Designed miniproteins, single chains, continued (5). Designs and how they scored, part 7

Each design is a single chain, and the fold is of that chain. pLDDT is the mean over its residues in the fold that is shown.

## One batch from the design tools (miniprotein)

Design m16210
Fold by ESMFold2-Fast:
Structure m16210 (fold): chain A 117 residues (1-117)
Amino acid sequence: SERLVSQILTSSRAIARDLGLDESEISTFVSNTRTALDELTAAGRLELIVDLDLELGVAALLLAFAKYWNDERYRRMAIELLRTHFETSATVATELGLDKAAAAFSKNAALLEALRA
């Protein structure tokens, strides 16, 4: 559990950087991810933690393709994948009464929406 959370936070920082967020936005993105993971862990919602880990893994792969082939389409796919996942996760967290996780997911979705310019 602790190892998975640490892995997700490390991945979130690398992904935020590769998406093109600045240093303050990267710190905010990782902080929001930590807040969500803390509440999901306390609530015993392992399935939502695993869902986030899997989506971050797919996003990391898309961002690796963007770098390797200098192809912006893969970066745009990663932004849309994560934005959609965070919006959906915020809705699910709200329905479960996990207000801190819901707010944190919504804030990350908003950061990613700003990158779609």
Scores: mean pLDDT 90

Design m16211
Fold by ESMFold2-Fast:
Formats: sequence, structure tokens, C-alpha cells
Structure m16211 (fold): chain A 74 residues (1-74)
Amino acid sequence: SIFDKFEAAIARIDAVIAKTTNPAYRAQLLAEKARVEESYKVLKESKDPLERAKAMAVVLASMTTVDLIERKES
């Protein structure tokens, strides 16, 4: 389900945080985690297709940032 995908995204961010030593990147990852969690809340609470689409766009942008940091920390 879409909720399983959000759970997997949060778990992935946590895994990247666990192996990240740069404090600026760690702070960014925590901010991205908060954004993904807020997007999940919007999908649960909003019936508006536009707000739901915006929440999905935020998650895609956040996961792109997480991917970039993960590549730098690997």
C-alpha cells in the first residue's frame, strides 16, 4: 500500500542517518524525515487530490535529497 511505501521511506532515511557522520548532512536527513512524516499525515487527513499530490511531490523531493547524501556517505 501507499502507507507501506511511507514506512519504507522513513526506515531508509533512518538507515542513512545511522551511517552518516557529517553533522550538516545528519541535520538535513532529520529535516527530510520530518517532511516525509508530515506528508504521510496529509495523505491520512486530506481528501483534496491537489493537497495529496503536493504531499507526494514533497516526498519525492525529500527522497532525492536523501539519495544524494547517501551517495556522499558511502
Scores: mean pLDDT 84

Design m16212
Fold by ESMFold2-Fast:
Structure m16212 (fold): chain A 66 residues (1-66)
Amino acid sequence: SVRNRMLSAVRRVAPRSARADIGRAIRNSTSPQQMIDNARRAGRRSGMSQDQIDRIVQAMQDAIRQ
């Protein structure tokens, strides 16, 4: 599923400290766009830099296409 591919991408590229919160945000989302939007918010709350957030979002977008 798209959700499982996004969760795998987050486990690969996200900092360990942010993975649980981003993963929860993805699991609580109903659409791929909502998963990306909620992952961005969770990353900001976890203190991630914009570059780190952009890298995660790119990996999640790539996961949609696979």
Scores: mean pLDDT 84

Design m16213
Fold by ESMFold2-Fast:
Structure m16213 (fold): chain A 82 residues (1-82)
Amino acid sequence: SVDEEVEKLLKALEEEIERLKEAKEQAEKLGKDQSILDKIEKKIKELEEQKELIKTKKKLIIYEMDENGNIIKKREVDIKPV
């Protein structure tokens, strides 16, 4: 069912967000460059936004990137059970 798939996706995102928060804390303790910390923080924010979208709209965010890795478009797609 869609609800079961939503719960599974939310749990996976929550675990990934927690992992990234731990990675950021470890990077801070190791004195890593602020640019690395900013990249981790940006990724956490992207996953939190995706979690909110799944929870409120039952949709995923798909990012379209250019040749240089810049996000040129964001698409929302419905979560399907199959």
Scores: mean pLDDT 75

Design m16214
Fold by ESMFold2-Fast:
Structure m16214 (fold): chain A 51 residues (1-51)
Amino acid sequence: MVRAEAISPDELRVTGTPEEVDAFVARAEALGWELIERDDSEPATAVLRRP
């Protein structure tokens, strides 16, 4: 189960399994979001910046 949280007005933190996080990031990048940080721990996390 992926979880997305606003950490600033322009940034989202995404948390979940590595597969769920990777799928979320791929779709967000297709919409113009920038991947800033990716952590491959369990659970996996990513930080995305708004376009």
Scores: mean pLDDT 80

Design m16215
Fold by ESMFold2-Fast:
Structure m16215 (fold): chain A 60 residues (1-60)
Amino acid sequence: SFDEELAFFKKIVEKMDKETLEKLLGYFEELSRGMPDNDLTKAALAAVYLKLGKEEEAKK
């Protein structure tokens, strides 16, 4: 389910270093531009922003 996939992603993100998170950020930003209505991509992008301390970007 959406909630299970998002929970799994958040668990993985919690274990990543800053460099890996910044690479994922670029990937999900590109993916979000291609799929602006994809809720999972939006939620994943927000999770990465929050982990990096970019709260304003996470609110988009």
Scores: mean pLDDT 76

Design m16216
Fold by ESMFold2-Fast:
Structure m16216 (fold): chain A 92 residues (1-92)
Amino acid sequence: MEELRERLRRLREETLEFYKEEFGKNKELLSEEQQKILEEALKRFEGESERVLRAIEEGRLSEEEAREALAALERGARELKELILEYIEKAK
């Protein structure tokens, strides 16, 4: 469980840093609609990852459930990063 907590904290930090760097650099290339979609996607990731982290800290998840939740969050983070890069690429 300690390993899973550390991996989740790292995933959150890396995802937020990627968002700040890529979105911050390219914000002017993105439409207001694209900016809103990315902001809402990040907010969902932050909320979900916080709920999972809290559940792990409170002992409410088994190790198997925690691994499944982390895997889902890792997929969500990857999809968010891919969406950011796709919007930037389409903006040229």
Scores: mean pLDDT 84

Design m16217
Fold by ESMFold2-Fast:
Structure m16217 (fold): chain A 75 residues (1-75)
Amino acid sequence: SLEEVLEALRELERLVKELAEAIKDDPELMEKLKQLLAEFQRRLQEALDAEDYEKALEIVEETIKRVRELLEEAK
């Protein structure tokens, strides 16, 4: 549902802010994050334009997983 997509987006925003703070002095990880977010925005917009909320949720959840992986790399 759209509500599930919005909740997942709030979690993603929280994790992205946490990651950006953790990697502020790491230009390589910062570039990886920027590229990940650019691809995420394009894919999410396509799914939302198609009203494919199941795909939109999958895209957000996969991006959350990748942000968590980058957070682990930053340790």
Scores: mean pLDDT 87

Design m16218
Fold by ESMFold2-Fast:
Parts: sequence; C-alpha cells; structure tokens
Structure m16218 (fold): chain A 60 residues (1-60)
Amino acid sequence: GTVTREIPATEEAVMAAVAAANKLRDAGKVDSFTVERPSPDSETVRLTVQGDAAAAEAAL
C-alpha cells in the first residue's frame, strides 16, 4: 500500500522520518519512499512510502 505523511520542514523532523523509512526498507517492509516539498514556502514536506502500510503508519 501507500502511506503519505505531512512532516514539518525542519531538518530534525525530516531526518527522523527518513531514518524511520530507511529502517523499514532495510527490514523489507517498505519498497521505496520519496520526500517532496510542495512549494519553496511550504512549512511541511510530504513523505510517501510504498509497501506495508500498517508497518509504515506504526513507525511514522
């Protein structure tokens, strides 16, 4: 499945979310993920993960 999270555009929040997604990928629970800022002025970034939606929701 697909899970999308809106994350604060702070370095700490983005790094924590990316680390969690990488850990899930290493465990074979997530196939891929992307991080996207919708605009330069956005206060949030979008993390989209593909794979085990329940595992992604529990970890993110």
Scores: mean pLDDT 80

Design m16219
Fold by ESMFold2-Fast:
Structure m16219 (fold): chain A 74 residues (1-74)
Amino acid sequence: SSMEKELKELTKKVVELVLEGKLDEAVELINSIKDPKHKEIVENVALLALTLKQEGVPDEEIKKRVEEAFEKLL
């Protein structure tokens, strides 16, 4: 659906901000989400990306894992 595509693109942007260390910008983008369920999905995916980045997982592997997590939470 159009909403799922928009949520996926927003989630991808939040993950990119997390991987770039732009955590304040990531939080601002998450706080722009009006739907509480969508906000929770994006928060959980962002937290996963942050955790994997802190553990030294390569960015390309993080992107793959967060996409898989997003599909399961949607």
Scores: mean pLDDT 86

Design m16220
Fold by ESMFold2-Fast:
Structure m16220 (fold): chain A 100 residues (1-100)
Amino acid sequence: SIEEILSAMDSLTSKTLELLEKEKDDEKIVEIAKKTVDELEKLYQEGAKTATEEQREQLREHVLKHIQLLAEKLEKKIKNDELLSETYKYLKEKRDKIME
């Protein structure tokens, strides 16, 4: 159901933010973030397959909110400017695909 997918996105993001709070290695932070965004994209795509237009818009808004929360956490955690820039670009490319 759409409710289960939305709940799964919330749970995934919450757990990821807790992991990112504890992680001190920039490369591991990047790996966690990319894996989480890939899983959020999969959840969005799965929901979108059977969603009504209204449900698809709800899923889109929800996943974009989660990507933004991750981006904000990453900006505060990643110390290496090059890794931050590359990770931000990865998140932006995922966001842009979802907005299509």
Scores: mean pLDDT 87

Design m16221
Fold by ESMFold2-Fast:
Structure m16221 (fold): chain A 80 residues (1-80)
Amino acid sequence: MSDREKFTEAMRLMSELINEVKESNPELAQELADALKQAMQAPSPKEGLQILKEKLEQLKKKYPEYKEKIDKVLQEIDKL
């Protein structure tokens, strides 16, 4: 899988996570959307993937009640 294909799949996983949490925690959903926007502005897909992973790790610490859901997304991104 190319870095571009990995990044596209990571964006899809992020969008699914945003949709899953948007009703229960709109603040987390907004922070996830902001992370996705920042990753899309990265100079390369590889750097975009790194930004998403770093932001998910930060959000996992800030929202420990969502740790399991965020870890699942991180594991799927790491398998790409």
Scores: mean pLDDT 84

Design m16222
Fold by ESMFold2-Fast:
Formats: structure tokens, sequence, C-alpha cells
Structure m16222 (fold): chain A 86 residues (1-86)
């Protein structure tokens, strides 16, 4: 559910800030904010992923948005981590 995913991501951001990982926290917060501002893009991202995996799954728009946010946050987090560790 969208509200649950938002809360989980917000908790992760707070934990990263407590650990002093401000750059990663900022990147994830930006990804979350952008995803919430553009829910249609989150739906498209998730549907594109389903097509690649070959899974036909009937979900509500709320669930598709939540999954799209999870994907975008993971992708941005991984990108920033790779840059910081390189």
Amino acid sequence: MLEEVRREVERAIEELRREGRFELAEAIERALRESLANPEESIELFEERLKKVGVDLELSDDEKIARGIEMRVREEGARVLAELEA
C-alpha cells in the first residue's frame, strides 16, 4: 500500500541520517519526492517491469504506484552507493 511504502522509505531515510549517510539519504528522499509528484510514471515503471518478467498481475493503481516507488528508490540508492564506493 502506498502509505506503508512511503512510511518505510521515510524510516530508511531517518536511519541513514542517524548513521551520517547524508548524501544517500538526500538521494533517496529526492527519489521518493519525485515519485510522489509523478504517480503515473511509477505506474509505467512497474508495468514495464512486469512485462519484462512475463508476469500478468492485476493490481490497483495504488499498489502499482507503491511498487514503482520501491523500484525507483532501490535504483537511485544503488546508483549513489556505487558512486560513493567507487
Scores: mean pLDDT 76

Design m16223
Fold by ESMFold2-Fast:
Formats: structure tokens, C-alpha cells, sequence
Structure m16223 (fold): chain A 89 residues (1-89)
């Protein structure tokens, strides 16, 4: 977990060098995602909600590489809210 979060922090620093608030919020969401995965062992609705919030933040921050990464993770979702948001991009 700590090693994965360190890699995430480095990725966020590379893609959002001028937005520390967005980086810290995305790191918090990534931590929540990992904690849910440890407890529930599945990529379910709660984990999709976290990824959707991460995607929305990346879009608002203009972080194109993070947007593409999060879109890929959500692209197989059958959740209509996720599909509607992806269609709006």
C-alpha cells in the first residue's frame, strides 16, 4: 500500500505540478479506494464512485493524462451515471 501510494503521489506530481490541492484530494481518494479493496476485495459500486470523483477532479484540473487513465478504469462500467459522465467528455 505505502509503495503504491508513493507511486501515485509521483504520478500526481508529474501531472498536476501547479495544483497541490487537487493532488492531495486525489491521493486521499486513492487511499480510500485501496482501503475499500482491502476490506471488500472487489471493484464494486463504492470503488467506482471514488474513481468517478477522481476522473471529475482530473477533468476540472485539466490533467489530460490522468483523465485518460481514470477513463480506462471506468470504461467497462455498466453504471449509467458513469456512462453519462464519460459521454459528456
Amino acid sequence: MDSELANVRKLLEANLPDDPEARERLLELEREFHELRVKEGTFGPKEREIYLEMLELAVRAGAERLVELYRIMLSTSSDPRVQEFLASL
Scores: mean pLDDT 74

Design m16224
Fold by ESMFold2-Fast:
Structure m16224 (fold): chain A 84 residues (1-84)
Amino acid sequence: SHLEQGKELFKQKKYEEAIEHFTKAAKEGSAEAWYNLGLVYEQMEKFLEAGRAYEKSFLLQNKPKMAQAALKTYERMAEIRKKL
């Protein structure tokens, strides 16, 4: 899947290729792909883009059954705010 390929590329520090695959998964509505886009942008020190990606992930996780995943994303957004 695009999500799995993106994770593998990110691990190899192939950030631009990882962004391509995560973006495809994110456009299909994957909250996890938006979260991983945030991680890639953060590694590239693109903190505004990272914050926007984490925010997209958080909004997609706005359901009671996803509370733990939403909290994790919110905590990451708070860390990005400290770098801005």
Scores: mean pLDDT 81

Design m16225
Fold by ESMFold2-Fast:
Structure m16225 (fold): chain A 100 residues (1-100)
Amino acid sequence: AALAITNPATQAAVVNTDLPAVIAATAAITDALAATLAAAAPDPLTLTALATAALANIVTAELAIAAAATIADPALRAAAIAAANAVTATAQAVIAAALA
C-alpha cells in the first residue's frame, strides 16, 4: 500500500487503537459470515455488506503495517505487522466466501 502516515501521533493511534479495533471487527465479520452462510437462504445484501466491511478492514490493516514500521521495539513491531497481515488474509477470505 502507498498510504503515507507522517504524523507520529497518528502512527501511534493506528497501531495502538485502530489495529486492535480492526482485529475485533474482523472477528465479528467472520462470525457474522459464518451465521449468514449457515442459514438455509443466505441474504445476498448481508453478504455484500460483510464483503464491504472486510474491504474497509484491509485498508485499516495496510495503514497499521505502515505505522508498525515506526515501532522501536522489534518484537512489538513484528507482532503488530503479523497481526495486520492476519487481518488482511482473514478479510480477503471473507470477501471471497461472501461473494462466491
Scores: mean pLDDT 75

Design m16226
Fold by ESMFold2-Fast:
Structure m16226 (fold): chain A 91 residues (1-91)
Amino acid sequence: KIEEWVKKILSLDPDDFDAIQEEVRKMLENFSEEELKKIAEELEKEKSIKGLYAATAIYQALDEDEKVAKLLEEIKKLLEKSNGDLHFSEK
């Protein structure tokens, strides 16, 4: 199910790009293009760096260059913002 896949990707280390890519490859074999787009949209909705990266890989496999470029830009923005605000406020 989509939730299981999203959770699995988000549990992976950010440095495990190969692991994320492999999970996406498995999705390509198990899901239709329509379902893959749905999964990518769910990952985008989370707006997490890992989720956006996985969505980017899915769109790349679907030959959606425009979406890939947009998501990479979003990832860069989030990395800069999150890194600057990564000190968590104890509240």
Scores: mean pLDDT 69

Design m16227
Fold by ESMFold2-Fast:
Formats: C-alpha cells, sequence, structure tokens
Structure m16227 (fold): chain A 94 residues (1-94)
C-alpha cells in the first residue's frame, strides 16, 4: 500500500540520518538544516502545491528538525523513532 511505502521510506531516511549522526554529526546537522529549509520553502508555496505535496513538505521539515536534535544530543535512535512517527502520521493522512 501507499501507507506501507511511506512508512518504510521515512524509516530508511531516518536510518541514513542516524548513521550520519554516528559518522559525521556536523554533516547530519547540515543535511537536517537543508531538509528544514526545503520544507519551509515548500510550505511558503503551499497555494501551488497539492495536499499531498504540503504533507511531504511538513514531513521533510519535521525530519530535518529531528536530525538536528538527534545530532546535537548524539542520539541516533531518537532520529529513527521520530522518522517512524512522522511516517505513520503522514501515512494516516494520505
Amino acid sequence: SVAEKVIKTLEELGKELAKLVEEDPEKAIEIGKQLVDGGEEGLAQRDSLSEEQVLFAEAAKRLGEAAIEGAEKKDPEYIIRKAKEIGKELAEKL
């Protein structure tokens, strides 16, 4: 289902970000900030986006925030947990 694919995709992205926190936390913060910026730019153009695109922009921003927090705390598990929560919430709204 679309829901299962969304959850799996967010979990996979969370795992990649968690790996970056362990290997290169500064790069994890940089990527997190890029996700937040991309999400915010998407939301600024929400009148030109579909409902699904708005939901994906919100998810990107939230995942980026989780990556920054997880990197600052040196807690890769936090990122994985947050990515899974975001994926589940997104799947329920699609």
Scores: mean pLDDT 85

Design m16228
Fold by ESMFold2-Fast:
Structure m16228 (fold): chain A 72 residues (1-72)
Amino acid sequence: KYKLTLLFETEEKAKKAAELLKEAGGKDVEIEKTEEGYKVTAVFDSEEQAIKALEKIKEAGLEPLHVEIEEL
């Protein structure tokens, strides 16, 4: 399994990203407010699925401040 972590400037961008991640098959989708912005996390069954989800986020015009993909 793979964890995708995204950081967004605004809560609105984070909420839109969370919806797209759920549509892309993301599980355990969470939004956390941090000092640096809004952190969105999701778990995927494969690295390919996580990468495809990230592409959907970028295609939607949502520009994350930070991106991380981690193997669980």
Scores: mean pLDDT 84

Design m16229
Fold by ESMFold2-Fast:
Order: structure tokens, then C-alpha cells, then sequence
Structure m16229 (fold): chain A 88 residues (1-88)
């Protein structure tokens, strides 16, 4: 909990703390971080899925935030996606 708070504070994602503590699913984690980054509602998300394969890609700062959160939840799939974006 304390480590997660530090990660979220560093990445300006403190408002996500309660939602992230309730989830361990990699897809849900990336969705919540993406929604916060684009200022979308966290409690009543839109039905439209966020496509990480879009030509615009994942912004470098968002990819870094996803990487740190994915490391906390030990999600290698999300970590690899974030790393590919940061190395491109």
C-alpha cells in the first residue's frame, strides 16, 4: 500500500489508489491509468475500449506511468508493452 502510494504520487495518479488496490488484472490496470491520463470517469467508464495499437501510440510519459504501476502489480505483459513504447 505505502509503495503503491509513492508510485502514484510520483506519477500524479493518487486519485486511482482505491481502484488500483481493488484490481490485480493487467487489462484493468492499463484501462484505469489510461482513463485517468485522458480525464475519463473512473467509476462509470465509457463502453468504448482504448486501443493501444493506434498510430499515435502510447505517450512516453503515460508509458512510464504504466511501467511503474505494472511493476508494482508484477504484470510482465503490461511492462513489456510500456517498454516497447519507451524504446521506440
Amino acid sequence: EEELTEILEKNKLLSLKEQLLKTKDCATIVDLVFRHYFNLPLDKPPKQELDLSQPAGVPEDLAQKILEVANYFKCEALKNIALKTLLA
Scores: mean pLDDT 66

Design m16230
Fold by ESMFold2-Fast:
Structure m16230 (fold): chain A 88 residues (1-88)
Amino acid sequence: AMELLEEEFKKKKEEAKKEVEELKKKLGLSDEVAKEIYDRKVKLIEDLLDDFVKNSSAGIDLGEKAIEEIKKRLEELKKYIEELIEKD
């Protein structure tokens, strides 16, 4: 269960990096802005993992639920990033 979360965490970090590179190319973002977006995505993934660990009071790893929540929050962050770029 912890190993599954660690693998998903690594996968989500790689997905975040790829998404930021695509956004950088599509929107002509600076390296500094692209790095800030990536750092924010990584922090969100880490915060979600921390929240899952704090709430796993049953002693049973709900890995699938944590993975689903991470995916949901990454989609929310993507929308936030798009709004942030539009407001500059």
Scores: mean pLDDT 62

Design m16231
Fold by ESMFold2-Fast:
Structure m16231 (fold): chain A 70 residues (1-70)
Amino acid sequence: EEEKLKEYRKKLSEVGSEIFKRYQAELDRIRAEGKALGDPAAYQRRVRELTARYIDELSEKMKKIKEEIK
């Protein structure tokens, strides 16, 4: 039903926004550290690690939302 899809999108957007905000804060920290260190390879590795954690967290939240809409 259309109403269920709207509710799902709203929840997904809200949860995604909150997680993205935390991701941005961590990314800013890594950028500052990478700039100070002068090591692009270390910076890229840290970004990949953060991105993997972000995707994992998003996946878990999406799973929970999907369980609600069943």
Scores: mean pLDDT 75

Design m16232
Fold by ESMFold2-Fast:
Structure m16232 (fold): chain A 65 residues (1-65)
Amino acid sequence: SPAEEAAERLRAYAESLGAKGVEVEVRDGEIVVTANTSVSKTSALAIEAVGLGFEAGVSVRLVFK
């Protein structure tokens, strides 16, 4: 699905950032990003997630710790 493809891209992006404490999952066609990492990495992930969600036409939920 577009949501799963976007989630896979986002997981790859998180890995490229060396971000630890990041989980990306798809629930009911929504991308859910849980981040417990630095503010800089969380901000980068949030921007990428929103962009990918907009491109895929799916909702994004950000859980910031």
Scores: mean pLDDT 80

Design m16233
Fold by ESMFold2-Fast:
Structure m16233 (fold): chain A 90 residues (1-90)
Amino acid sequence: ADEEAARAKIPELVEEFRKALEEGMEIYRGHLLAMEKYVFEEVPVEEAEKIAEENRIPIKKEEYEEVVEKVREILEKLLERQVEKARAKA
């Protein structure tokens, strides 16, 4: 139940993120890099925070579509990891 509900929210979150970017939300390369390292490489939260702080380079409008696709991949991987952790505790 929770897994299906969470999976259904991913397209909604991706669309909300796309809309926010188009309406002027600033995002930095460090935020994406930190999320990618945290989700795919499982670096500690403290390391991810340092990566975000060290890479405060604004993402250009031409990169927005690539960024949106990357965020979708990050959200899907994060969901997979949460499902695995929930099953390990059962």
Scores: mean pLDDT 74

Design m16234
Fold by ESMFold2-Fast:
Structure m16234 (fold): chain A 69 residues (1-69)
Amino acid sequence: SQEEVLAELQRLAGETLALIRQGKVDEARKKVKEMRELLKRATGLSPEQREEAQALIDWLEKQVERAEK
């Protein structure tokens, strides 16, 4: 369901941030990839929900890139 997809994206986002805080940048990158694949497979999301999810993933990718430098 849409709610299950959004809940899973939020869970993965929290895990990504925790990995960044731990300096586990490669693992955080893997979680961002998992989020992108989940969003790519997701069906039935509204345009607004998809835009919000994409923005979250893009923001997390930027945090991973900053942590890698």
Scores: mean pLDDT 84

Design m16235
Fold by ESMFold2-Fast:
Structure m16235 (fold): chain A 96 residues (1-96)
Amino acid sequence: DVTLDEFMEKNREKIEEALRFLRKALAEGSITVSEEEQKELLENLKATRELLEYYLANDPNADREVLEKTLALLEQMIAIIEEALKNKDPTIPAPA
């Protein structure tokens, strides 16, 4: 059986990779990432969001404050990548 914490730890590397890209974009004003890489990151973030939404809705003992804060961060990251994909721009702009 996998706990929520174990799931978060397994996906930590993917989340940290996305955060590294955002930090690099912030430092450099933008970062160039392939459309395929952007799509992969977006799918990973969306899958994580859906799972956390499931736990928030169905687990009465879940840490709701932590889950809600994590969901908010995921939604911000998703929005940045979706904007880049919508514009078919390999360059991800720095978050405002």
Scores: mean pLDDT 68

Design m16236
Fold by ESMFold2-Fast:
Structure m16236 (fold): chain A 81 residues (1-81)
Amino acid sequence: MKQPSAEERRRRAEDTRRVLAETDEKLAKITDLEERRKLLAQTIADMLEASLLGVAPAEMRANYTDNEIGELMEKRVLEAA
């Protein structure tokens, strides 16, 4: 299976840090607990999906629509079966 190189791991770490920083800034602007929970849940879901697909979280969020992410996740589940 494809393994991440040291350079790819460093890029993923930087992308993850950026995504978390942007999420933190958004959370600072949101006072409603339900909206904060939704944002955190979406961020966690995006990061998990990116990990399963083997891409950087920032790349996934920037380059894939919700429908495309759903299709990729379905393919991954079918391949695992």
Scores: mean pLDDT 62

Design m16237
Fold by ESMFold2-Fast:
Structure m16237 (fold): chain A 65 residues (1-65)
Amino acid sequence: SVLEEVQRIAAEAAQRLMDAGKLDAAPEVIRKVLETAQKLIDEGKPSEAVEAARRVADELIAEAL
């Protein structure tokens, strides 16, 4: 499901940050990814929610590294 895929994206982003020694950045990245996706899901845009979750995760990981 869309929710499961979004949760997986958030978990993978957190794991990447933890592997890079950026454990303190993980909670905020998880929160922003989930909040961005939830807003789009609530608007009836599930495909856009997954795409936005991936984009936000990638941007925040790049900023934290």
Scores: mean pLDDT 82

Design m16238
Fold by ESMFold2-Fast:
Structure m16238 (fold): chain A 87 residues (1-87)
Amino acid sequence: LAEKAIELAEKAIEAAKEGNLEEAARYAEEAADLLAELGYTQVAIQVRALVLAARVLHDLGDDEEARETLIAAAERAREAAEKALEE
């Protein structure tokens, strides 16, 4: 689970950097779901909140801020998954 969460978070970062905001949001949400399964419920909620904020920003036309927000969400998920892997 932790290894898969890291993989998904890294894919989210890559997708966001490429401008694929929808794919980035999906990967970040999938990583958050795995973090919740690992007991990192608070972090999962934080990641989901950032993804929601990014979607709102995208709908408002703030694509650069949406991209930065998705990268932050994915980095938060990756950090938590790395800690889970360490125990």
Scores: mean pLDDT 84

Design m16239
Fold by ESMFold2-Fast:
Structure m16239 (fold): chain A 64 residues (1-64)
Amino acid sequence: DRREQARAVMEGVIARLEAAGASPETIARLRELGEKMVNAKNLEEMERYAREAEALAAEALAAA
């Protein structure tokens, strides 16, 4: 199930960023994207939010 996979990826990203010492603002933004994924109307929209979260996480890790 792509929905469950996207959710698991999001949870993993948040956990890694917390371990890396990411800012509370970045964590809050990722949680907001997670909420958008839960409320997504279709799998394409969920995948879009998952990719946005991945990009945000990559930027946050590069800034650390």
Scores: mean pLDDT 75

Design m16240
Fold by ESMFold2-Fast:
Structure m16240 (fold): chain A 85 residues (1-85)
Amino acid sequence: GAEELLNARVSAEDGAETGVPAGALAGDPATAETIAKAAIEKYGEEGRKQILKVAEAARKAAEASKDPEIAKKLQEVADALEKAA
C-alpha cells in the first residue's frame, strides 16, 4: 500500500546510511560524484531524489560547521551531488 511505499522511500533515505557510505559525507567530492552516478544508474529517479536529499544534508552540515575549510568541502560535495543528479 501507500504506507509500504512511503516506508520503502524512508528506508531509501535511511539507505543513505546503508547504500551511500558515510565517506561520501566526509568531504570527498570525487567519491560523492562516483557514488551519486552509481546510485542513479541502479535506482534511476529514486536514486536521483535520494542523492539530492544527501546534497541538502551536506549543505546544512556545511552551514552548521565551525570550520570554514570543512564547510567549503561539504559545499563542494553538495555541488558534486547536485551536478551528478
Scores: mean pLDDT 65

Design m16241
Fold by ESMFold2-Fast:
Structure m16241 (fold): chain A 81 residues (1-81)
Amino acid sequence: SERERELSREIERLLGEAAQSRETPEGRERGRQALARAAELVTELVGEEAREKRERALEEASRAVEELSEAVTRVSDRLAS
């Protein structure tokens, strides 16, 4: 959605400000404010994307469980060798 794109752009800009502002005390304070604002915008963005991300997260979790199961089997096989 347009709102998701706008939130993403604002988050990127705020993260960029925080990254560039680390060298001075005033810059670090402005960076912390930018991070706090970015966190609030991330919360809004997550709320809007929650449904799609939940579906993808479930698919990723399922894949991770399969990989973990395979890894456990491989470790068991190696211990037997």
Scores: mean pLDDT 73

Design m16242
Fold by ESMFold2-Fast:
Structure m16242 (fold): chain A 62 residues (1-62)
Amino acid sequence: SVIEEFREKMKQIYDEELKVSEENALKKLAELTNEFLKQHPELRDEILEVTREIIEEYEKKK
């Protein structure tokens, strides 16, 4: 559930901010990732994997 919440929030930021600013999108994605890593250190590997997937998807849409 935590990983699903993280993924949904990441994708929302990506989808909303991509239309406005790539720099802002990446900043918000980094901020969200850091927040979840702080609150859920036991899920670090899963959080980082989702972050990599979303960033990869974002870069492919350039």
Scores: mean pLDDT 77

Design m16243
Fold by ESMFold2-Fast:
Structure m16243 (fold): chain A 100 residues (1-100)
Amino acid sequence: LREEIERLRAAGLSPVSIAAWRATSLSEEELLELDRRVREENPNATPEEKRRLIAEALRERGREEDAELVENGLSSDENLLRIAERVRKELGLPPIAPNV
């Protein structure tokens, strides 16, 4: 996974596209296609605009939840927490307690 991220960066993918891939159920092939589409259609797009374009492409694929995560610009930590909560549930562990 970490080696895959470094490979994608070396290939010139945007940090926004890599973050979207890490936060969502996108395959590497889907990530490459989305990054290519954003770069070719909007080469001067800001990171915020790139997030919106990726979110639109995800909605076109019927991935509304993934699109909402990308569009809202959730931090990497927030997305990792969501993934961690899912894994904990699958392993039968208690949910992450609120800070009390």
Scores: mean pLDDT 58

Design m16244
Fold by ESMFold2-Fast:
Structure m16244 (fold): chain A 87 residues (1-87)
Amino acid sequence: MITVGEAMRRADDLAQERFGVAPGSLSMLLLAVMVELEIGSGKDDATVALPRLIAALEASDDPSLQKTLAAYRPILEEVLAEAKAEE
């Protein structure tokens, strides 16, 4: 099982490599969003929690969350696919 915390570290690594974001910035932001939206925590199963996070970001009327999804959707979908492939 890949945890949300492990998946978020992977997403952060990819965001650093592809977009030059600061280390930990994406993982901290996404984990905070998950807690605020009551989707889950860093210890939860990524294959369950990441689809809920993506769906919640898509359904959000918050422009900041919509911009986050637009920028990082390909990374989130890639990390979700990696987590599913390990099961």
Scores: mean pLDDT 78

